# Designs tried in a protein design run: designed miniproteins, single chains, continued (5). Part 47

Each design is a single chain, and the fold is of that chain. pLDDT is the mean over its residues in the fold that is shown.

## One batch from the design tools (miniprotein)

Design m17715
Fold by ESMFold2-Fast:
Structure m17715 (fold): chain A 71 residues (1-71)
Amino acid sequence: SQKKVLEALKYVEKGMEALKKKDYESAIKYFEKAIELEPDFSSAYLALAKAYKELGDNEKAKEYLAKADAL
């Protein structure tokens, strides 16, 4: 629904702000909420991969890159 898309976009905005502040843990939580609402949101998967890579979780980073590539 359009309401879910708008809510997902709001979480993406909050996640992007957290990334700019290097608050990768908060960024991950926001992007996870965005993909729960819109599973085909490729930009959120790419952002999750970046956040996990910055935290040193290379396995999760690879997982989210693969998910983005499959969309």
Scores: mean pLDDT 84

Design m17716
Fold by ESMFold2-Fast:
Structure m17716 (fold): chain A 61 residues (1-61)
Amino acid sequence: SEEFLKKLDERIKELDEKIEELKKKIEAGEGTEEDILELKELEGIKALLEAVKRVLERREA
């Protein structure tokens, strides 16, 4: 449903914002080991949510 896709989009945007903040911190040399691990985890979660969204978009016109 469109409502479910909207919720996925909101979650993906939230993850994107957090990922960008962590990337900026790490690229500036201010990142901790925890920040690097969190970045990898969030990137993985985002990839899974994007895959779910693609499957749903294929089935819902």
Scores: mean pLDDT 82

Design m17717
Fold by ESMFold2-Fast:
Structure m17717 (fold): chain A 58 residues (1-58)
Amino acid sequence: MSLYELAKKAVEAEKTDPQKAEELRQELIDRIMAETGMTPEQAERAAKTIINHVKLEE
């Protein structure tokens, strides 16, 4: 699954189950760290940027 698809699932879950949305957000951060070698803080910023991009598409 791409980072974009994972972010899209997180945004989708935000409306139905805030707990699931938070879990998916954490998975997105973990995935970014694994793929890029970014620090946790950098991965959080990247995840926020991707999520905001997905939200603007809606």
Scores: mean pLDDT 79

Design m17718
Fold by ESMFold2-Fast:
Structure m17718 (fold): chain A 63 residues (1-63)
Amino acid sequence: SIEASIQALKDRGKYLAEKSKEQAKKFYDQLTEAARKAKEEGNESGYQIGKAGAEAVKEILEE
């Protein structure tokens, strides 16, 4: 589901941030690019998941 996919991205973002903020930032950049491509392709679910995931990782990085 979309919700489960977003939660998995949040969990990964937290894990990466604990290990390395640099890796979490790369993950944020990757999610942002994936969301951009999904929007360009008309993949609404992919855009929603990528955007929400990126926002969650950004919040983690700002803590």
Scores: mean pLDDT 84

Design m17719
Fold by ESMFold2-Fast:
Structure m17719 (fold): chain A 70 residues (1-70)
Amino acid sequence: AYTSGRANYLAGDYESAAEHFEKAAAKGDAKSLTNLGIVYEKMGKLEESRAWFEKALALDPSNERAKANI
């Protein structure tokens, strides 16, 4: 869930954060797609990070954070 993903991200557990955000994103949460992009960027996986930001922008075109990272 989004809340659990956020907690894991703040704790530096990016792998668990990605898992929880992915579950929230599957339910249409554009914020979780953006957070997946951020998590993958922190992990150094820039190609995967861009793909998540593109998905976030597709779901919410007004998402300035995702737009800035494409």
Scores: mean pLDDT 74

Design m17720
Fold by ESMFold2-Fast:
Structure m17720 (fold): chain A 109 residues (1-109)
Amino acid sequence: SELEEARKRAIEAAKEAAKMADELAEKVPEVADLARNTRSYFNAVAAALRRGDFEAARKAMENAEKYTEELVKKAKEIPEAAELGEKLKELMEETKRLVEEAVRLAEEA
């Protein structure tokens, strides 16, 4: 179904964003706490989508966005983190679009 396809894409995107946040936490100690929190919220998005809890997924995505924005703001001051931070921001924006599409399709069903 269109909903099942959208849900799978959103889960994959959230997992990729969580993986990149984890990479930032490992490579850049100065942002490790923010990166671990960002990872946790992207993992929460994926978990919520897997169980069909679209409201929990939206809420987790709001937190993932907030933590990603704070992480990227701090990362731009650190040369080793700046490029990874921008990549994570792009993945966050993509994940957000995919989550919103999955939520919209679930609400229309």
Scores: mean pLDDT 88

Design m17721
Fold by ESMFold2-Fast:
Structure m17721 (fold): chain A 76 residues (1-76)
Amino acid sequence: AEKDLEEGKKALEAGDYERAAVYFSNAILKDPDLAEAYYLLGLVYLKMGDTLGARIAFEKAAPKLPEAQKLLEKLK
């Protein structure tokens, strides 16, 4: 999970949103409770213009991450 988060963040910083989504999805598969991975996946979906995907990802992260809750309020 941690390695997938690191690789995903690197891909996100490089603007490789498709690759970032794959890494964050792999992190979630290994640790479904990893709120940070859902939050970062939501950011990737926003960069790709997928507002629905972003909302779903942030809703999963929001109970544990105030940052995700704040972004959800902006997307309502």
Scores: mean pLDDT 81

Design m17722
Fold by ESMFold2-Fast:
Structure m17722 (fold): chain A 55 residues (1-55)
Amino acid sequence: SPLAARIAAVEAEMRRVFDRLAELQRAGKPQEEIDAARAELSRLWDEYVALRRAA
């Protein structure tokens, strides 16, 4: 279903953002870049929860 495909896409994007966040933290990148990645992950989580509620 289109909904199941979107849930899978959001899960894949969350994985990519999580991996990027870990790399930014390990590399000691500026806090602003780390905070931006955290904000993106939080936004994706909100979308994921909304999609799961619609399923």
Scores: mean pLDDT 87

Design m17724
Fold by ESMFold2-Fast:
Structure m17724 (fold): chain A 62 residues (1-62)
Amino acid sequence: MLSAEEIEAGANAFLASRGYADTTVRYDEKTDTLVFTGPTRPDPAVIVELLRRYGLSGFTGA
């Protein structure tokens, strides 16, 4: 089972690889949600890929 830290590290690395280095992700275990912060909003397809990769319920702040 992946930890919150592993999910966050993987998601942030993925975003950087897609050109969203200014966007940061935190994983909220209580809501099973990715919390996005930063000046750049990721493409919806990138967000959906992250949600599917980690089996997450949703996102906020993008």
Scores: mean pLDDT 78

Design m17725
Fold by ESMFold2-Fast:
Structure m17725 (fold): chain A 88 residues (1-88)
Amino acid sequence: MRVPLTPEQQARLDELEARYKELREKADTVISQLKKEGKNEEAQRLVNLQIAADIELVAARSGFGDVDAHIANLEALLKELEEEIKKL
């Protein structure tokens, strides 16, 4: 069932969404470059991380299910996305 977000959950999601927006912009640039270089498998890994992050963000924002679990999953996905970008 949909549950109203606490102010603390909303603030945390706002911070994570801002961080994700920054990382997504960087990831889109890297994905474009990888595709130009024929590194389609590496590009697809970044795309899959973005899709997973989008799903967790939407789920958390919607207030359905375990919101704290969705926030934790989003934090982990953003860390993984940042680390993958830094490796390239």
Scores: mean pLDDT 83

Design m17726
Fold by ESMFold2-Fast:
Structure m17726 (fold): chain A 56 residues (1-56)
Amino acid sequence: SEYEYILKIAKDVVEENKFLSEEGKESMIEALKSKGFSEEEIKKILEEVEKILKEN
């Protein structure tokens, strides 16, 4: 499911980077567009990733 994929991305970013760089954010947006995610879906993914990172 889409949410499973979103959570997987968020988990990988948190575990490996512990923060999302500006370049990493841009790369993630491009990758998600390539996979066919809509602008709205991409925003939700980024918000979830940022939420997790903000708590650390």
Scores: mean pLDDT 68

Design m17727
Fold by ESMFold2-Fast:
Structure m17727 (fold): chain A 75 residues (1-75)
Amino acid sequence: NADELLKKGEEAFKAGNYDEAIRYYEQALKEIPENDLEKRARVYLLLADAYYKQGKFDEAQKYTDKARELIRKIA
């Protein structure tokens, strides 16, 4: 399930394995319903953090912007 994938991603992130963390976060995102905007926004922020750690700032900004758009729809 998505929560187990997120946990595996967080474990990879803490270990410095950002590529592995990103793969788990992407898999989790596929399992999260499109209408679960809050959970999707959280995963976008996790992806942004992992990309920032890799120095992939354009990807990090893209996911931050996606998260902000979803948060705007919830507010």
Scores: mean pLDDT 87

Design m17728
Fold by ESMFold2-Fast:
Structure m17728 (fold): chain A 82 residues (1-82)
Amino acid sequence: MAEEIAKKVAEAVHDYALGSLGASEERAEELARAAAEAAKLADKGKLEEAKRLVRETALRAGLSEEEAEAVVNLFENVYKQA
């Protein structure tokens, strides 16, 4: 169950980064890995830490604050729907 959720959030973030943000494959993969790790934190009841990890990774990858927030919102929505 946890591994399926991690995979779904990683795939959603990867697709969004490539298709909507114009990110490189390398940056999309970096964001996807962060989303998968964040899903594991959320499963441990650490949703705010999970959202922070995604936001910090997006900002470090060179995304704007608005783009980083969009990635965090996507992560949270996909995680909650799984």
Scores: mean pLDDT 83

Design m17729
Fold by ESMFold2-Fast:
Structure m17729 (fold): chain A 94 residues (1-94)
Amino acid sequence: SAMDYFNKGKEYLEKADELIAEGKLDKELLEKAVEYYKKAIALDPNFAEAWANLGKALYYLGKLEEAKEYYEKALALDPNNEVARFFLDKVLEE
């Protein structure tokens, strides 16, 4: 299901977040998160949280323009999405 793929992506992204807090970038974990969020979105294109988390993984990979597009998509679906709002502001400041 879309939720099952989303949850797998979230597991990889949360592990990547933990490493980033320690000053470590694990690109393979981020690429796995991207893969699973894309699978979730393929099943449910209106899954705002999947778009936002896809953007966050791409932001960490340095793909800022792609991240921006996906944050804007997430906010179009859910204007109150905290992840998309926070990281879109970060992209616009950099």
Scores: mean pLDDT 87

Design m17730
Fold by ESMFold2-Fast:
Structure m17730 (fold): chain A 86 residues (1-86)
Amino acid sequence: LSPEEQRLLEAEQRLALAAMRVSILEQLAKQGKLSEEAKELVRRAREEVLKAQEAVERGDVEAAEEHIRRAEELLREAEELQKKAE
């Protein structure tokens, strides 16, 4: 793999993990277990995951990495809010 192809593969792996985390939090939201603030963060994280998926599909490594980073930041905040509520 070229360095660029390797970065894209790593981005795909990070994206899959972020998408899974969003799905878990979306299920908790459906169960009424998330605050309104946490639900807003999860919605924004889903948007960033979708943008990252589009970037991966067109081979835009830099855009994919940026949207993944934003999704990961939003997920960290949402997960921290959930943990404090428990």
Scores: mean pLDDT 87

Design m17731
Fold by ESMFold2-Fast:
Structure m17731 (fold): chain A 77 residues (1-77)
Amino acid sequence: SGLEALEEPEKLVKEAIKILEEEPITEENVKKAEKLLEEAKKLFELGKRSYPPERAEKIKKLIEEAEKLLEEAKKKL
């Protein structure tokens, strides 16, 4: 269903956060998290007009959290 497709950005962001929080900070793990986050941001922008406001706000906050974690991880490389 369309609703399942709208959940994909949230799943990708959560996977990126999990890598950045639970896995060692290595070049490969940072690169993997960055790719997941970039795909999540792309899908969120493409679908954002179709999201309920509460879901859009939740996904936006998760993306902002993941971006902060990614920047911190890159500084440790």
Scores: mean pLDDT 79

Design m17732
Fold by ESMFold2-Fast:
Parts: C-alpha cells; sequence; structure tokens
Structure m17732 (fold): chain A 125 residues (1-125)
C-alpha cells in the first residue's frame, strides 16, 4: 500500500539518521517527497522526515543545514496552494525556525528572506 511505502521511507530516514548516514537519509527523504507530491495525505510523513533531518543537523552543530531542511519543506508546501492553505501554520513555523537558524550561522540574507516570508504568510492567516 502507498501509505505503507511512505511509512517505510520515514523509518528508513530515522534509521539512516541514527547511523549518521546522511546520503541514505537524503535519498529516502527525496523518495518520500516524490510520493507526497502525488499524494497529499502523505505530506505529514514528509514534513516529519524533514523536521527529523533538521533536528539531526542542529544536534551536529550545523544550524545552516538545519535551516535549509526546514526551508525546503516550507517551499514544498507553498508550491501547491491547497497544501499552503492546509498547512499554513506549519509553513509559518518552518520559515520562522529557518530564520533563527540562519541567524545563528550569521547568514543575515537567508534569515531576512525567511523572516519576511513568515511575516507575509502570517498576515494571510
Amino acid sequence: ALLEEAQQLLDEVKAALEAGDLEAASDALLKLKQLAEQNPSLVPLYLEASELLAEYYEKQGKPYLAARSLLSAAVFLESNPELAEAFSEQVVNFYEQAAELFEQEGDEEGAEKARQKAQELQEEL
């Protein structure tokens, strides 16, 4: 079943991150993203995987990469108006978290862009 395949990919991301295998984690995340693009019901699993990757990078002292993981998830949700509406609060939260993480690394431009996007979306909620 499609949901079972998506769950297996999420479990693969979790196992890969536990092993420190970023290549395997990224490959599984990409496959999960592709399933979510065709099946909106699977979007929560993709978002969970993206948050886990961001958490892993934060624990490794890599806030820039954590920010990029969350930004990628936010951009994915915004790519479809129905997803942007259904996950509006989560999109805002991802942009706010990404801005804070970019600021921690001194990426002022990345932080400003993410913060501006969160502010624009908050005004539409």
Scores: mean pLDDT 87

Design m17733
Fold by ESMFold2-Fast:
Structure m17733 (fold): chain A 94 residues (1-94)
Amino acid sequence: KLEEELKKAIEHLEKAIEALKQGNLEKAREHLEKAGAHVLKALELAEEKDPEKAKLLSEAAGHLNDALNALEEGNTEEAIEHAEKAKELVKEAL
């Protein structure tokens, strides 16, 4: 289940980054929110079994929040940077 949630988070992060690069902010927000939901499920699963993965996923959740905040502020470049950092952390947790 953990690996499945991580893979879903990565898929949505990739779609969010693509949407941001295309200027589709609505689609980007939807995929960032979906990625966040999968990261939080993965974090819940990791907290009981793998503190190293839990730490990576907590950091990824932080970057996802930063990406959403940057998007609300109209800073697409900053949103992309934070989404890419979140994706790297989720991949490291895989």
Scores: mean pLDDT 89

Design m17734
Fold by ESMFold2-Fast:
Structure m17734 (fold): chain A 71 residues (1-71)
Amino acid sequence: MSDLIEEIAEAIKNNDKEKYEKLTEELAERILAMMHEGQRAAGREPAPETEELRERIRKAIDTSAKRVLEQ
């Protein structure tokens, strides 16, 4: 997971929009899958997979990647 954030940060640094979009979407799908699996394992109802939730995850990824670039 951390390696993907670092690769996304590198894609931002290199202005590689295609790689940025691909890696961000891949990480977002992994986060969604892990979240839903964790909810099911805990006996909770999985949160609905909405575009709003996906956008929140993408924004969190973007923020984390930009923070890596500042270090």
Scores: mean pLDDT 76

Design m17735
Fold by ESMFold2-Fast:
Structure m17735 (fold): chain A 55 residues (1-55)
Amino acid sequence: SVEELRAELERLGEEMRQVIRDLQAGKITPEEAQARLEELYGRMRRLFDELLAAE
């Protein structure tokens, strides 16, 4: 449903914020942060495409 897709987008946004916080705290390397953000961007793009098709 559209609500489920929006909730998943919101979770991805929170996960991106967490990656940035972990990077700033020195818990992960910049290379690890870049790889994770790249994966999250790919998932977000797919969800956006599905959301636009549903609306």
Scores: mean pLDDT 81

Design m17736
Fold by ESMFold2-Fast:
Structure m17736 (fold): chain A 66 residues (1-66)
Amino acid sequence: SEKEEKIFELEIEESLLLMKAAIYEIEAKNAAAKGDEEKAKEAKEKAEEYRREAEELRKKAEELRA
């Protein structure tokens, strides 16, 4: 089904964005541990941005499933 293929693509894209968010969260913790507060803040903001993008894709996938 065309719809199921589209949902699968959105779910893969969501997973990739969540992995990027996780990487930036790790970088933020490492930067904070080294006392680099500016780098820690930047990495946290990027992680939050990727999580927001992933949430939008999740909503699109749910709309297609409905």
Scores: mean pLDDT 88

Design m17737
Fold by ESMFold2-Fast:
Structure m17737 (fold): chain A 86 residues (1-86)
Amino acid sequence: AKGFVNELFNALLAANVPQAKAKAVSNAFAKELEGVTLTPDVIKSITSDINGFKAELATGKTPEEALKNYTFHYVNKDAIIAAYKA
């Protein structure tokens, strides 16, 4: 879990998201993962989701656009978008 949270946080910083906002988004992601049992298949799915989000950011999309365009499994992406907009 901590590895995924740090990876998302670093991806947001690389996309020039302010540190405080990147932390808020990463904390929302961590909270969504608290109830999730990290089996190998779940880990693979979450890794794929983060890599897809990074790919969307690499095309010059904003984090909000990347989150809307990419599906996150096991997490409520609307909660993450709300954290970004706050």
Scores: mean pLDDT 76

Design m17738
Fold by ESMFold2-Fast:
Structure m17738 (fold): chain A 59 residues (1-59)
Amino acid sequence: MSAEEAEKELREMAAAGASAEELGRRGRQMVDEALAAGDKETARRIEAATVRAIVEAGL
């Protein structure tokens, strides 16, 4: 999964009414998957996208 795909998924989840806890859990899962693949840069971008989705949703 790319960081852009992750950001889109998180934004769609927030728009569908997902809680900050749900967004954080999904974001963490994707970060862990990126780190397991050795992609630290993608992991960092997904973490930033998770925070952004929560903030933009007013959570």
Scores: mean pLDDT 83

Design m17739
Fold by ESMFold2-Fast:
Structure m17739 (fold): chain A 75 residues (1-75)
Amino acid sequence: VSKEEAEKHLEEGKKARENGDYETALDHYIRAARIFAELGDLEGVRQALAEAGQVVKESGDENLTKRLLKEASKL
């Protein structure tokens, strides 16, 4: 687990989001948030969760909203 790995997931999430693949984008942002949390990087956790929230809002998919809430509650 490394900061570079978390940053890679942020970048892959951004690419997926730009392609309209909201499920894949959310998966990458959740993975980034988990890695930042393990590192104690609260700023990184905040950034990853903010991006995840934006993906969920753009998708309009309630299942993605439920997934984000469940995963965020574990951090």
Scores: mean pLDDT 86

Design m17740
Fold by ESMFold2-Fast:
Structure m17740 (fold): chain A 55 residues (1-55)
Amino acid sequence: SVLDRILEAVRAHRDDPVALTAAIARIQEEHNLSDVEVGELVAEAVARLQAELAA
C-alpha cells in the first residue's frame, strides 16, 4: 500500500530530513497524490511509528 511505502521512507530517513522529503516527493509523484492526501498519509505513518516506539 502507499501508506506502507511512506512508513518505509520515514523509517529509513528519520534522521535525514532532506532524504525523507525527497523520498516522500517521489512517492507522491509515483501515486499521483494531492498535497492533502500525502499530508494525511505522512501524519498516519508518523502516528503509527510513534505508537510502535511507545510499545
Scores: mean pLDDT 79

Design m17741
Fold by ESMFold2-Fast:
Structure m17741 (fold): chain A 119 residues (1-119)
Amino acid sequence: EELAEFYLRAGISYYKQGKYDEAIKFFEEAIKLAEEVDPNSPLVARAYLYLGEAYMKKGDYEKAKQYFEKAVDIALKNNSYRLAAEAYRKLAEVYEKMGETDKANEWRKKADELEQKAK
């Protein structure tokens, strides 16, 4: 558990430095370690959220979408409505970059509804 958190924190540090390939490796290791303990943990959801962000920064919108969808699924299983809303907003951002404005608006609406539910 502590090891997975250290990998997540290291990944976030690399991400903030613009070192997206290194960040991805650390996020993947954090997910692997956290899933061995609890595949539905909030740490797994957060790691998928950052993994999606890193792929979005690299312009890989297909992978970004897949990882944000995984982050939503896990966050909802944990009733982590705030984290799920963040992931929905990131899905909206990736759909906008893909030119799918209607889908982006649907995801933003879901994020807003979930954010209000979390308050």
Scores: mean pLDDT 86

Design m17742
Fold by ESMFold2-Fast:
Structure m17742 (fold): chain A 63 residues (1-63)
Amino acid sequence: DEEEALKKLEERAKKGDVYAMALLAGHYILNGDFEKAEEYIEQLEALGHDATAKALRAMLERY
């Protein structure tokens, strides 16, 4: 169930799980929700995960 999977990722992201943040950013890019994608990318940048954030921004630029 996509809705349950997203809820679990959001709870993990709230607890500081950087992989959950990256997965949520990717999900929101693919669904065209660029504002939410940007929020998670900025959070990853703030936590020092610049390489992951750069990869996600490259995905965003293709849409």
Scores: mean pLDDT 83

Design m17743
Fold by ESMFold2-Fast:
Structure m17743 (fold): chain A 87 residues (1-87)
Amino acid sequence: MEARERILRLLEEASRLLEEAGEAYRAGDLEKAKELAERAKEVAEEARRLAEEARESLPPEFVEAAVEAAERGVEESEKLLKKIEEE
């Protein structure tokens, strides 16, 4: 699989996991919300790492957008985890 396709799939997976984590949190399933949020953070961090590694092989505008999307995914995951841990 090309680096671009893999990065996009990881970003999509992180977004899906974050959505599921948010739904679990709203339902009061804190254990499930924590597990999903931790997984979302891990996947988003992998996407960021791969995007940074691909800086020389992919268009700069794509890499910058992918890094920003991944960093946003990490930040949102950390915010949700902080809310869960404060309970």
Scores: mean pLDDT 85

Design m17744
Fold by ESMFold2-Fast:
Structure m17744 (fold): chain A 77 residues (1-77)
Amino acid sequence: AARALAEAVLAAARAAAERAREVAKDKEKAAEVARKLREEAKGLLELAETAPPEVAEALREAARLLEEAAKEAEEAA
């Protein structure tokens, strides 16, 4: 169960990052996308503090992926 949840979290984060990169091609939307991704990453890190170890690791990696996408979006703006 925890393994399947961890894989789902990572898959969702990767999909969200890819969609965010597509939206960020519009410079007007890039700054807003970056802000939303950073807020989501913060929420994932907070959840990781109380999650089981395997899920916590996936949440931290998911947050890293979202932060990377946010940085790319800001650079595109």
Scores: mean pLDDT 80

Design m17745
Fold by ESMFold2-Fast:
Structure m17745 (fold): chain A 63 residues (1-63)
Amino acid sequence: EEAEERILAAYDAGLASPHRSGPTRAANEAHRLGYRITPQEIEDAVKELGDPREAIRRLLEKE
C-alpha cells in the first residue's frame, strides 16, 4: 500500500543485518511491489541526497 514506507523499512532492516546491505533489501522490496529499482540506484540516490527516505521517494517518482 505505502510503497515508500515498505521499501524504507526493507532498507533499514538491511542495514541492521551484516549479511545484506540496505540498498539490496530495498531494491528487492521495490521489485515485489512492481518497481524496477536496482540496489545501485538506491545506493547512488542515498549518497547524493544523504536521506534514504528522500532517495526512495525520488526513485518512486521516476518510475
Scores: mean pLDDT 76

Design m17746
Fold by ESMFold2-Fast:
Structure m17746 (fold): chain A 82 residues (1-82)
Amino acid sequence: SALEEAAEKLERKAEELEKRAEELEESAPEIAKLLREIAELLREAAEAVRAGDWERVRELDARIRELAERLRALYEEQEAAA
């Protein structure tokens, strides 16, 4: 179903971010932490999509967007410090 496909896509993204976080854990721990937080929210969003809970999906999307902005700021800060 379309909902299952969407949920699987979110779970796949979460897994990719978790793997990236593991790689960055020693070199960029703050970035690794944010990647794990975003991954957790993506997994919750996948569950909400499967449940058809669009209110929760919107709430989680807003939170993911907020963390993605913070992630961008940390990347820029690291480039400025290098």
Scores: mean pLDDT 86

Design m17747
Fold by ESMFold2-Fast:
Structure m17747 (fold): chain A 68 residues (1-68)
Amino acid sequence: MEEEVKKKIEEAEKIAKELEKKGALETAKTVRIYIEEAKEALKKGDYEKALKLLERGIYLGKWVLESL
């Protein structure tokens, strides 16, 4: 569980960096907010919430990247 959350954090951070490189700054900021909220959930042991937040951020980021 915890290792899976950390792996998705790394994936979301890579997506945020790609969005920043392509000038999608508002979407990148939103993805980073999901990452920070997921890290907070992880600290509280709420792995389900952390995963859902990361999945939302990753989904949004990938959708925007495909539209560029």
Scores: mean pLDDT 85

Design m17748
Fold by ESMFold2-Fast:
Structure m17748 (fold): chain A 64 residues (1-64)
Amino acid sequence: SMANKKEIAETLIQKGEEADKQGKYELASRHYEKAGRLYESLGDTKKAEELFKLSEELKKKAEE
């Protein structure tokens, strides 16, 4: 359901934030990317784009 997808996406954002705080940039990037895909499926394009941008920034940190 839409409500379940939003709850899962919010949980993934929290996991991404926690991974980022721990310096686990690759893991954080993956969590944000998954959350972005869920928001995209919900039609929240703005939130999805924001999450994809965060994912890409973290991916770049992991490569350095």
Scores: mean pLDDT 87

Design m17749
Fold by ESMFold2-Fast:
Structure m17749 (fold): chain A 59 residues (1-59)
Amino acid sequence: SLEELVEMGKEGREFKEKLIAEGVPEEEARKLTDEYLKEKYGLTGEELTRLGVQAHLEA
């Protein structure tokens, strides 16, 4: 659902920001966030890319 997509995007953003705040480089934080969302929600690489593009356009 759209609510799930919004929550996934928010959770991914918060996870990435937390990693960066802990001193993880931005590129590594992005990779770790993608892996986290893929494992937690069962997303494919294409679904992760689509989610990332949508979040970027909404920001």
Scores: mean pLDDT 71

Design m17750
Fold by ESMFold2-Fast:
Structure m17750 (fold): chain A 65 residues (1-65)
Amino acid sequence: SEEEKEFLATAFRLSALAQGVPVDEAKRLAEEVLKSDDPQAVIDEAVARGLISPGTAAGLKALLE
């Protein structure tokens, strides 16, 4: 589960960077996912803030299954 969270955090960081999020903010989002007890909520908040697309979020959430 921790390895799955680390992989999710890496995928999240790369996806955010690909969509134009600044490096420092993408790193912060990845760290937030790793520290969170609810990674799906962190992903949903990033969509709400316009940092990633809903399609990207769906792919990232699939990694938690």
Scores: mean pLDDT 77

Design m17751
Fold by ESMFold2-Fast:
Structure m17751 (fold): chain A 95 residues (1-95)
Amino acid sequence: SNLSIKLTPEERKKAEEIIKKYQKEMDELVSKANEAIDNGDFETAEEYIRKLVEKGAEAAKELVKYSPVLAMQVLADAIDREIEIRKKIKEKKKS
């Protein structure tokens, strides 16, 4: 079943605004985590990773009433961002 067909234009706009808001907040957390890694502050980077995952979960909770698929996609995006940050930590520690 295609849940996108069942959303009103107003509900779709609200879902898109939620996605845009949380994407921006997650982008800022990734930037802060990367800055912490560049400074060798891995403990602070781990705190930003935790906040990033929490933001993904918050976005999913808001989106699930509009679309479970969109909720799942925003969680997957947060996890992908965590994986990339953790790769950067691993590479920096090898230096």
Scores: mean pLDDT 86

